Designed miniproteins, single chains, continued (2). Designs and how they scored, part 86

Each design is a single chain, and the fold is of that chain. pLDDT is the mean over its residues in the fold that is shown.

## One batch from the design tools (miniprotein)

Design m6981
Fold by ESMFold2-Fast:
Structure m6981 (fold): chain A 94 residues (1-94)
Amino acid sequence: SKEELLKEALEYIDKGLKALEEGNVEEAKVYFGDAITLAYLTKDKEIVKEVLDYIVERTPEEYKPIVKEFLQNILETTDDEELKKLLEEALKKL
C-alpha cells in the first residue's frame, strides 16, 4: 500500500540521518536514495512531497550542505518534471 511505502521511506530517512551522525556519508546517501525511490514508486506526488519535506525538517543544520548536494544530484539526473519541481521546492527550504 502507499501508506506502507511512505512509512518505510520515512524509516530510511531516519537511518540516513543516523548514518550522517556516525560520519558515514555514503551509507546516508544510499538510505536517502532508497527513501526517495520508495516514495516515487507510489506514483503519488503528495507522498513524494511528504518524504522530501521530512528530509528538510529533520536534517540538522550541520548536515544541510550534504543533503542539499545529494538532492541537487537527483535533480540533475531525473527526467521527471514533477519530481524536478518537488526537488526544487525542497532545495529552497534547505
Scores: mean pLDDT 88

Design m6982
Fold by ESMFold2-Fast:
Structure m6982 (fold): chain A 89 residues (1-89)
Amino acid sequence: KEELLEEIREELDRIAEIAAAKTSEIDAGVVEVALAVIYTVSKRADEEKLKKILEALREAAERVAAAENEEEVLEIVLELIREVNKILE
């Protein structure tokens, strides 16, 4: 579980870094809060759910890296939040 949480933190940090480069300061702040919430809820998840969250984060990181504008970055992050919430149900 500890190794999965560390990998999740690394992917969240990667998403935050890419998003910050592609968004305004305000939207980067919104993304940081969203990612912090994901990390907080992930700490309470079981190992199988953590694996699914990690997979979702890796997919989101690739999508954010490919995003052409700020609106796409925000849409990807919103979709990620919904996906993580669905995994945790």
Scores: mean pLDDT 82

Design m6983
Fold by ESMFold2-Fast:
Structure m6983 (fold): chain A 68 residues (1-68)
Amino acid sequence: MSLYEQVLAQLEAALAARDREALEALIREINDSKDPQMEAAAKRAAIAAGEDPEAWALFAEASRAVNA
């Protein structure tokens, strides 16, 4: 499994579980790594979350917490 697929699966699992702490940890790792595959996975997860208002709100809050 590629790094992209692994990180995307982890982001999707955290969103499905509504686990903000896991999302914050993953987003921090992605931001710190500056890896194009991890960034692509985060963008894909954000697009998918956009179809679910609850998932999108959780993703946005986690991103804000990490970047504060």
Scores: mean pLDDT 81

Design m6984
Fold by ESMFold2-Fast:
Structure m6984 (fold): chain A 71 residues (1-71)
Amino acid sequence: SLLEEGLEAIKLLEENKPKGDAGDREALLKAIGAALRAIGVVFQLSLQGRLEDARELAKRMEKLGLPVEVL
């Protein structure tokens, strides 16, 4: 489902989150791609009126340090 796709994107973001100042550009690009996918899913859920699902994804993204103000 769309919610499951969003949760998988958030999991990928967690797994590729940079943990140090050493420039792993590949991990950073994967994290950015995962964040953009999660944001896209939140927008799609919101447009479908699935506000509780959208809010759950936004809450998980906020816990990972993403600025939910952009959503």
Scores: mean pLDDT 70

Design m6985
Fold by ESMFold2-Fast:
Structure m6985 (fold): chain A 64 residues (1-64)
Amino acid sequence: LSPEERVALKALGDVILDNNGVLDEESAKKAIERAVELAKQRGLDPEATRKAAESIVKAAMADQ
């Protein structure tokens, strides 16, 4: 996994826990925004991180 993908996965996990284990449209948006912020803080590519987070969220939501 790339550093950007690792940040996206961490952000998704954190947000799902904050939302009582539920991934919906609101928590999905929060996860993507959190991933981008973490990427900026760590000097990673925020656009690549956003794309990774969007892809991960889409896959997770497709699994219902």
Scores: mean pLDDT 79

Design m6986
Fold by ESMFold2-Fast:
Structure m6986 (fold): chain A 66 residues (1-66)
Amino acid sequence: ANAVQRLVQQHELGVGDLSNEQAAALGRFLREHGYDLSPAERRALAEELGVSVAAVSRAEAQMRRL
């Protein structure tokens, strides 16, 4: 969780200012789904975190590159 939180914050390529809790939730969801989200999963995660679907897609792509 903390490593993902730092990763998301350091690589803010349009994810915006995620709280520690939002970053931890995003990292947990991405790990559980193998960094390969369906469009429905991206929408659900975006709604839960209060961010855009585009932000979730950028974070997913960024984490795949690391």
Scores: mean pLDDT 62

Design m6987
Fold by ESMFold2-Fast:
Structure m6987 (fold): chain A 56 residues (1-56)
Amino acid sequence: SPVEEELKAIYEQDYEAWKRLFLSLGFDEEEAEKMAQDIADAMSEVDRRYLLAKAK
């Protein structure tokens, strides 16, 4: 769906941005990747739920 395509693009951008931020703060690569993924996943789900709620 168009929403899924948009969320995928936003997710990839957010993941890379958060990963770089955490690495700059001194976190290890594995920690930065995991934290960036967790945040990107949470942000993506919040946006999806918000759009679904507005359509209801």
Scores: mean pLDDT 78

Design m6988
Fold by ESMFold2-Fast:
Structure m6988 (fold): chain A 81 residues (1-81)
Amino acid sequence: MEEDLKRLARIAAELVEENAKKGKRDPVTEAIALITLSVALKAAERLGDKETAEGFRKAIDAVSAGNYEEAAKLLRELAEK
């Protein structure tokens, strides 16, 4: 994975982990996480990195559904690759 995509995954993971820890939906932190993930997804798609793009897509779906613990787990996995 490109190093910048790993950095975006780490930033997004930290944002969604904060929401998971609170046990409630924080709309500002969620919006920042979704923007970060959307940028990362578009970059991965343009680079032809289908596996990383699929990972970011799943994370976006999890955040949008309020499943922050699942999203954080997915994003940490992406950041470690």
Scores: mean pLDDT 78

Design m6989
Fold by ESMFold2-Fast:
Structure m6989 (fold): chain A 80 residues (1-80)
Amino acid sequence: SEFEEFYEVVRRGLALMDAAIDEALAKGDTETAIRLVQEAISLLRWAIERLEKENGPQEVLDDFRAQLAAHEARLAELRA
């Protein structure tokens, strides 16, 4: 379904962004890591809004909300 494709694309995008964040941090590039975390937060907010509008599966919505909270916490840590 289009919904399954949406979930797969978002999940894969997040995994790639998380890998890129970890790589930036390993190189001491905190500014790039902050930008990438902000991009992940934007992707998650967009995905959550779409799932809420379309009454998507609660389990997926809960997963994305948890990931959003984790990325927001990471952003706060990187800015400390």
Scores: mean pLDDT 87

Design m6990
Fold by ESMFold2-Fast:
Structure m6990 (fold): chain A 72 residues (1-72)
Amino acid sequence: MEDETAAAMLEAGDLVREMLDKAPEASPEVAELIYRAGQAVAAAALAIPRTAEYGRELLAHGDAQYAAVKAA
C-alpha cells in the first residue's frame, strides 16, 4: 500500500510540476489554484518517508514559480 501510494504521489507530483512550470503564463487566479494544488501534493509526499525528498523539491519548485507570478 505505501509503495503504491508513493508511486501515485510521484506521478501526481510530476503532473503538478508541469502545471507549475506553466503557472506564470496563466491568469493570477489560475496560477494561485495550481500553486495550492502543488502545495497539497508536496505536503502528502513529505508525509511519506519514501517520497519526502521529492516533496521538498516540489515545494521549492512551487514556491519559485509562485514568486515569479507575484513579481509580475
Scores: mean pLDDT 75

Design m6991
Fold by ESMFold2-Fast:
Structure m6991 (fold): chain A 79 residues (1-79)
Amino acid sequence: MSPDEAEQLADAVRHVGKYLKAQGQLDEKAYKLVLEAAEAIKKGDFEKGIKLLEEAAKLASPKGKQALEKLIEQIKLAQ
């Protein structure tokens, strides 16, 4: 994955996080984990990014968890 692809993926992670937060599907702690995951992905640390998204999914609503799990799958396929 190129740095540009990693940045686009990080932007997608941030966008999903903001959307879910606005819909009340993520609390502040889960949202912070999603933002930290986006930063890890932007730096090329996909392993940390996935781990942080998995931690956020455990704290999310059922709908938030499903959205974050789909996002994790997309990240794994992009590697």
Scores: mean pLDDT 84

Design m6992
Fold by ESMFold2-Fast:
Structure m6992 (fold): chain A 71 residues (1-71)
Amino acid sequence: MLQEVLELADEVARRLGLPPELVEGLHTALRDSDPAQRESLRELLERILRDDREGLQRDRAEAERRRAEAA
């Protein structure tokens, strides 16, 4: 559903710190997109959210270790 994809886009934007202009552009693109394009974007956004959540946790821990070793 369009509403679900828009909410997903908002969550990705919040996590990635996207500026409001980009978020508005993404919403407009999603509303004007074909159902097939909308599905592809939804899948991409879901993958970004999953990778971001796991990547941030691991990357921070690894960066802290590497910085301690490099100091």
Scores: mean pLDDT 71

Design m6993
Fold by ESMFold2-Fast:
Structure m6993 (fold): chain A 95 residues (1-95)
Amino acid sequence: SEVEELLERYERLWGTALDLYLNAQSLFGQGDLENALKLYEQAKEKFEEALRLLREGLRLSTDPDLREILQRQIKLVERHLKEIEKQIKEIEEKM
């Protein structure tokens, strides 16, 4: 189904985004601002893609339980995006 394909794509994007985010945090902690910024920007792009897929899945789903799961995942992705945007701003102000 379209929802099933969207969820599979979301899971792959989530994994990639989280790996990029964790590596960006590590580089930032080491003082590698240039590479940290690049990985945070890449993580942001992947989380934004993941968010679009979750919103589409929510639009297509009529199952209440699945809708609640998708809404919780949307909030989780939005929290990560907010933190990434804060970290990007802090790095840009230090460069």
Scores: mean pLDDT 89

Design m6994
Fold by ESMFold2-Fast:
Structure m6994 (fold): chain A 77 residues (1-77)
Amino acid sequence: GLREELKRLLEELAAELSRSSDPREQEAAEYIRRALEALEKGDLLEAGAYLNKALSLVPDNERLKEAAELLNELLRE
């Protein structure tokens, strides 16, 4: 489902960005992990806030933009 797809994408992104030598990418990974925790608790608005923080650090990351779009679809339901 949409939630499982979003969770998988965020888990992959957090793992990838945390292995980067770029401190901005490492910080973005931390915000993505916070978004995952918020999703587990059912707090979609908090998850969105953390994804926006991550995206501000890596604004050209297309996969993170996709994750934000998937979260917006969940918020519309």
Scores: mean pLDDT 86

Design m6995
Fold by ESMFold2-Fast:
Structure m6995 (fold): chain A 101 residues (1-101)
Amino acid sequence: SMEEELRREVEELEETVRRIIERLRERLREAETALEAEVVEGLARIVLGVLEVLAPRLLERAAAVSEELAREVEERLERLKEELERLAREAEELARRLREE
């Protein structure tokens, strides 16, 4: 069904984004210079930008199936955006601290 297909696509997107977040968190833990932390911040914001472009398209497709599916997809995408925004802030704060050393 269109509902099952869209759920699989959203699950694949979540898995891809979570893998990127995990790798960026590892890079942030290993960051020894302000530049290394700034690169993590930049990459997190790029991924966030990609989700902002994709989210309206996924939400429109979900709404065409049901209001319940649209709500589910919106909540799932919002959680990913919040995780990326938090990661970007953590990276910015680390870069600031490393510059003050």
Scores: mean pLDDT 89

Design m6996
Fold by ESMFold2-Fast:
Structure m6996 (fold): chain A 74 residues (1-74)
Amino acid sequence: SEERRALLRRILAALEERYAQVGDKLTPEQKARVEELIAEMRALVDKPELTDEDVRRIFELAQEIDDILAGLPP
């Protein structure tokens, strides 16, 4: 559904904005990991067709990014 895709894009945008605000405070390793996770999430959201497995993976990626930005280990 396009509404689901729009929501996932908003979640990604919010995470990218948070990363932009605090990225300079992360370790080089945390920064590299967040950039990797954001890139994977972006690639999934940009797929022509989103499967339920893709959506589940997007939420897993979002949670890992959130955990890193909250100062938790990935």
Scores: mean pLDDT 83

Design m6997
Fold by ESMFold2-Fast:
Parts: C-alpha cells; sequence; structure tokens
Structure m6997 (fold): chain A 65 residues (1-65)
C-alpha cells in the first residue's frame, strides 16, 4: 500500500511540474519570447502527458481501493 501511495505521490508531483511548465510557456508566449504556434504545440504535448499520468494514477488507485 505505502509503495503504491508513494508512486501516486511521485506521479502527482510530475503533473504539477508539467502544469508549471505549461504556465511558463503561456507567460513566455504572452511576452513575445516564444511564437504562439510553437507554444500551443508544446502545451498540447504537456497536456497529453498529464492525461497519461492521470490515467496511471487512476489505475494505481484501483489497486489500493
Amino acid sequence: KEELEKEIEELEKRIVSLQKEAAQIMRDAAAGKIDPEVASEQISKLNAEIIELQKKIRELKKKIY
């Protein structure tokens, strides 16, 4: 149980990190540091990774509960 809970916590931390990265890309695009099209592509990739991590967390939670 604790090992699975640790894995879930690590995945949740990865999601938070990816969300912060996406927020930074949005700020950089708004400031004109990154092309908006490039920023949108990068954010899309980060969101896809977040969705995959959320799916893994759900599967792990099913094993605990």
Scores: mean pLDDT 83

Design m6998
Fold by ESMFold2-Fast:
Structure m6998 (fold): chain A 58 residues (1-58)
Amino acid sequence: SLEEKLKEIEKKNKELMERYQRAVDYQEFLAQMGFEEAKNLSPEEAYELGERVLKELE
């Protein structure tokens, strides 16, 4: 039904927005660490780099 499709779209949008926000948080984190070039990364690149840096700091 249309309502079921709308709920799936809302769920997908929420997940995409959460991933985007995490990428922005990573760009800020990397910039604070001295990686000024992080501001020029795409959200996808920032997410991947942030995840790798965070893993290495564990």
Scores: mean pLDDT 77

Design m6999
Fold by ESMFold2-Fast:
Structure m6999 (fold): chain A 86 residues (1-86)
Amino acid sequence: GEGVRVLAESLLAEREAIFRLAEEGIEAAKELGDEETVERLRRAREELERELAAEEPDYERLVAAATSLLLRSAVSITLLRREKEK
């Protein structure tokens, strides 16, 4: 139980960095022409914003939302970098 809370609090401390990475991920997906991934990233960002705005934070949902957004954003950034290196 406590491990999820500690992770959630660490993610909250890095909130601005997470949203910056998400914006980079959305931009990367747009440059790749991957409209489906753009929509999924926007939805994941909105979900994280909703979890952060909750009166009583659900740490499991917060961690899940942040992790999903981070992983998808990192994938799009990596794919764009590889495309530009070809």
Scores: mean pLDDT 82

Design m7000
Fold by ESMFold2-Fast:
Structure m7000 (fold): chain A 71 residues (1-71)
Amino acid sequence: SLDELVERTVEELKKAKTDEEKYEILLRFVREMLRRGLSRLEIAQAVAKIQEKLKDGRVSNLLGRALEELL
């Protein structure tokens, strides 16, 4: 499910130590949502859930870059 993907991504981000590792996790997250055929609105909702769970400005910035690269 999408909620399981969000929770898994949050846990991976908590364990990641470098911006490079976090960015790769976020690229995989966005690519997985695109492979599932999610709309831009559904992707935005999943992104908001990650931002609320982590409350990390750096992760939010990296996520924005991943979205710009892939969308």
Scores: mean pLDDT 85

Design m7001
Fold by ESMFold2-Fast:
Structure m7001 (fold): chain A 90 residues (1-90)
Amino acid sequence: SVVDKIVEEFKKILEEGLKNKWSVLELTGRVGELFRARRAELATLSPAQITALEAALKKIVDSKDLSPEMRMALLSAIRLAHQEWLAEVA
């Protein structure tokens, strides 16, 4: 599914960023690039699928050993993206 695909790509970005000790800016930039690249696919999702995607991404962030700054930046990026996805469906 589109949700599973985006979740797996998000996991890979986060794991690569942690392994390579990326900055908050680099990590959030890469996450933003993922959401931009998948914009057309995201536009096909139902509101329920968009909510499930946001919840899955937040669970991934919560499962990782992140600095408070990095965690907050990622959660903020996810929240802003979720608001944009819901607005496009409404």
Scores: mean pLDDT 80

Design m7002
Fold by ESMFold2-Fast:
Structure m7002 (fold): chain A 98 residues (1-98)
Amino acid sequence: MKEEREVTSPVSGKPGKLIRDLDTGEVTLTDEHSGVKNEPLHKLLGVPKSIVESLPLEVLADILNETYAPKTEKEKIVNNAYINLQVDRGLELIKEGI
């Protein structure tokens, strides 16, 4: 079984999908605009797999959509990783003169 949530992709800033496999607990991102397909969210954010898999998919989706205030230490780790990824992306776009 799989759960899906629509998210704003942290890679492109465009609509994407966050998918959890309920049999494995694995969470993956798909963003057709950046060519990202079934990319493990923990790898994309650079956080431990166990942290991502321990959080509800709704919370992970809301963090990516910037609609959630992190409450727990695990939620703050994911939120801080998301912010760092957005900052790095913004700096690369400025550096490339886009």
Scores: mean pLDDT 78

Design m7003
Fold by ESMFold2-Fast:
Structure m7003 (fold): chain A 64 residues (1-64)
Amino acid sequence: DQGKKYVELAEEYLKQGNIKKAIEYAKKAAALGSSDDPEIVQKATEILKEAGAGADTGGKSIFA
């Protein structure tokens, strides 16, 4: 449920156009959701992709 909270925050920041904060919270959600809920990881990844952060490139991946 912590990861879900960060997904919600990332979506809010995306709606505001605050891309930097959206990326930060999406990364936090992905880190927390990796063991508990794959759904949270998927949503976080979609937010990162929408923000332009993490599709195929390693530079802005979750592991960076």
Scores: mean pLDDT 69

Design m7004
Fold by ESMFold2-Fast:
Structure m7004 (fold): chain A 105 residues (1-105)
Amino acid sequence: LTELIEHFGKDIGELRENAKKIGEGDEKTAQDIIDSYLNSSKTADSLGYNDLSRTLQSRADELQTLRDNKDYQGISQIEMDIVKKSLEFIKKMFGEEAAKIAEEI
């Protein structure tokens, strides 16, 4: 269990770092995240996970619109909201201590 929380914490930490870079105007990091959602959507579709594919495509489309408008703060805020929701999910499923471990990684 602790090893899984540490793994989730590293992934959340990377999302937080990328969100910060995007908020500072890192266009490449913003595009890399959008491309990641698009690639994940394509993979989900090819595996028959149609609802997941549509959700990932919708997120990519939203972020692409913000990027086209040079709204890097908007992209950063959306990614930070994902970080927050991910930590809330860990807290709900595994408790307060698990969420603190994930946040500190």
Scores: mean pLDDT 80

Design m7005
Fold by ESMFold2-Fast:
Structure m7005 (fold): chain A 110 residues (1-110)
Amino acid sequence: KEEAIKILEEQIALIDETIKKIEAAKTTEEILKIFLEYSEKQIELYKKLAEIYPEYKEEFEAEIELIKLHTESFKKLAKIKSAEEVKEAVIEYLEHQKKHNQEVIEKLKK
C-alpha cells in the first residue's frame, strides 16, 4: 500500500516535470521527444504498480494502452498542427492523467 502510493506520487512528479518541459519547448520535435521519454518512464512505473497491486492490474494496463494511443495520436498531430496546438493537446492529456493518479492515491490512503 505505502509502496504503491510512493510510486503514484513519483508518477505525479514526473507529470509536473514533463508539463514544465513541454511549456518550455519551441518545436513539435522537442515536444514529441519529451513526451516519448515521459511515456517510457510512465509505462515502467505502471508495470511496477501492477506487480505490487494486482487487484488494480486491469486499470494499470488500461492506462498503459491509453499512453500508447496518445503517443501515436500526438505523432500524427505533430505532422499537421503547430507546436502551440500540439503543446496544448499534450498538456491537456497530462493534466487529466495527474487528476486520475491523485484520485487513485486518495482511494489507497483509506
Scores: mean pLDDT 83

Design m7006
Fold by ESMFold2-Fast:
Structure m7006 (fold): chain A 104 residues (1-104)
Amino acid sequence: SLVEEIRKIIDELVRETTEYLKKKDYKGALEAVRRAARRVLELLERNPEPSKEARREVVILGALIGLTIMHVYIETNGKLTPEQQELIDETQELLAEVERRLLA
């Protein structure tokens, strides 16, 4: 089901970001959140009429992505590399498209 596919993305994101953040690999953590945002967007493109349950799981995923980005800001004292900023910008663009599709 779409709910199960989104939950799998959440589980993989939590596992990957936990490992990267523990290693202080902030680029790895940001690549993981961008990948998760892209994967959920692709699922929504294939499933244009998601159930309320699936929409709730997407909201949880978005919150986890935001918390990971905030963690990176805190740990770097806001001193992001250009590559880290680009990953955040790309992730925010993907999340904007995700939000647009949830509200359609």
Scores: mean pLDDT 91

Design m7007
Fold by ESMFold2-Fast:
Structure m7007 (fold): chain A 74 residues (1-74)
Amino acid sequence: SLEELRKKNREFLQKLVEEMEKIDAEPLSEDEKLQRYRDLLVEFLKRVGAPDELIEEARKATSKEDIAKILEKL
């Protein structure tokens, strides 16, 4: 169920946020940071068994705002 998915996701979501903060602290360009955020988000969504439609949306993300919109759905 979606509720069970969300329950499993809480711990993984915390790890995702921590990894994103680590990326933000690295001496990388904004474009490189965005690419790493996107790739990390796609891996996270696959690992938690998110719907294919949401994974595809993450792959198409081209801005931090796009990533934020996907995170709001979690």
Scores: mean pLDDT 78

Design m7008
Fold by ESMFold2-Fast:
Structure m7008 (fold): chain A 111 residues (1-111)
Amino acid sequence: SVKLPSLKTSRKNFVTDTIAFINQNLDTLNTIAEKRGLGVTFKPVSSSEELADIIEKLGPVKFLELLDDAGYPNLEEKALNILYRAILEGGGDLFSKETKESFVELIKSVK
């Protein structure tokens, strides 16, 4: 569900831009993921659900760090509001299962 216009816009923009970035940078992302032993192979992404599945496997922090290292432009501006909402809904612990589940849902529920 969407309660605030700014959060709605941030979620839509982040999902759209991140899908495009992943599909344009598959080789770079897979090289970084392999070097770090993350156990994830990036394939072309076509939906918010497929993006959410990747985030569920990595967790939000490792996922965002991977995007940053791959050269994702303006990542902090695009992702920070979504991450902070997930932390708030998850009880304030950045590395909790609840925060991960909240972040995944915020991505998956984009329309």
Scores: mean pLDDT 81

Design m7009
Fold by ESMFold2-Fast:
Structure m7009 (fold): chain A 96 residues (1-96)
Amino acid sequence: MKERMERFREGAEAVRELLKEEYPEITDELFTAAVGPLVEIIASGKGTLEDAFERIRNSKYADKADKLEIIAEAVWRVAEGEMTVEEAVEYLKENL
């Protein structure tokens, strides 16, 4: 859990910096909508990436779900140790 939360924090920080510099249309509000569900899942140790996607799709940001799900997936994969921070940043540059 601690290592998972630390990886999440590092991934979230790097992704937020990328979005501020290259994707300003993805506001702090939209970033929070994408990664907020992941905080609860990681903190509780219960739930999946698909649960986070469901929350995005059922939110007031459903019209932006495609982009928010890409952001959520990148941060999630860093938290799970499946991607480095650098790999997640490159993934977003290619898919946003």
Scores: mean pLDDT 83

Design m7010
Fold by ESMFold2-Fast:
Structure m7010 (fold): chain A 64 residues (1-64)
Amino acid sequence: GDKDIESMKDGLSTTVMLHAIEYGKTTGDYQKAREDAVGVNLTLGREDLAKEAREKLDELEKEA
């Protein structure tokens, strides 16, 4: 049902965020990491998670 689809979207959001964090840390390209993580979450209709992804990556960039 719809809840199963939402669970799959949650998993994808988590996976893309993890990959974006690793990409930013490995390459230093936090702009690309933000665009990928934010873009995927916006495509999934998760505006809140897109905002959180941007904020988290901004914090990591400042710590780098």
Scores: mean pLDDT 80

Design m7011
Fold by ESMFold2-Fast:
Structure m7011 (fold): chain A 95 residues (1-95)
Amino acid sequence: SIERLQSLLERAKKLNLPDEVIELLQKAIDYLKDNTPESLQKAYQYLLEAARLVSEILKEARENPEKYTPQQIEELRSLLDELGALIEEIAAALK
């Protein structure tokens, strides 16, 4: 839902994730507002890109624990898990 994505966007901002991730999440929200199959496909694409970048950041955080707190790593993991759940919901809606 748009409300869940807005919540994830605010969490990403709080974690100081790169502007690229923030922009991808915002584009996904904008496309979901149109609620057409074409816009859902675009939202799905942007969310996959955002999840890929967050996954890379999480990997880097786990490999550099001296630069990241355990709390930040868990927040990144939680954010990625919730993004994955939304991606699966949108994928189901596209079938």
Scores: mean pLDDT 85

Design m7012
Fold by ESMFold2-Fast:
Structure m7012 (fold): chain A 64 residues (1-64)
Amino acid sequence: GAKEEEARRLLEEAERLEREGVRLVIQGDHSRVAEIQARIKELEREARELVGEEKYEELNKEVL
């Protein structure tokens, strides 16, 4: 459904940010890393609120 599609997009964005965060750690940009981590947590929270914990865990397995 539409909420599942939106939650999947949020998790895909969080995954992209995780990869960018790894790159920033290698570059030593600690302030950017903190910003990325905060954004990832916000995206994960929004996804959980859209679909609930059970469906969130299912989608998280699909994206990872």
Scores: mean pLDDT 82

Design m7013
Fold by ESMFold2-Fast:
Structure m7013 (fold): chain A 60 residues (1-60)
Amino acid sequence: SEAEARLEHALDVMQTVQKADVQEQLTALRTVRVTAEERGDEAMRAAADRHIARLEAQLA
């Protein structure tokens, strides 16, 4: 979807940072998820949830 493509582009930019910045990326993604949920953008919310899960796994 267009919404998912826009999120992927934003995440690609964030992923240029070092692994040490994973927490900062998580904070940004959680903000995106909240905004998507408030706007009823289910595609964007689902994409954010997937990326949050991936980053959380990196911290485990």
Scores: mean pLDDT 78

Design m7014
Fold by ESMFold2-Fast:
Structure m7014 (fold): chain A 85 residues (1-85)
Amino acid sequence: GEELNDKAQEYSAEGLGHAGTAMWYAKKAGDEELIKEIDKVKDELGEKGAKASEAGDQEGAVEYAKEFAEKAKELEAKGKELLSK
């Protein structure tokens, strides 16, 4: 329904925001491994979300978008710590 599509978009936007900030921190710190991890999380969960959407699995698309947002927040926290030392 509309509500599930809106939730998937909301979580995706949240995840992209956190991933973008995490990438900025990782690049500032020169942490190549964190850069790779951010890209991997974006690619893997993006692919899972796309496959769920293609299958008409709106609930699965929301779950993958939410997981992306949660993992992106963790990566942002790790990046912030690198610049706080």
Scores: mean pLDDT 83

Design m7015
Fold by ESMFold2-Fast:
Structure m7015 (fold): chain A 83 residues (1-83)
Amino acid sequence: MEEVPELSVFRVSDTRLLAAGVTKEGGIAAGEIDLATGETSYSEGAKGKLTVSYDAAAQTLILTLNGPPFPAGTVVSAPLASA
């Protein structure tokens, strides 16, 4: 993974991590890591916008992705989970 100045990493289950951020070159980076197998699924766009918000009442991470490879208006939600 390249150096990402604004990276958010969240545990979404005991076996899954979600990582998302904006690279210093303005790319959108988002990925999922399977902790049980060590497999990584990672997507990166050349340019776009990533909005990360956290709903504290629902303990849910909300990601809005607007850049390749994600279609405009792509929203991902993931609850914070403890291991």
Scores: mean pLDDT 57

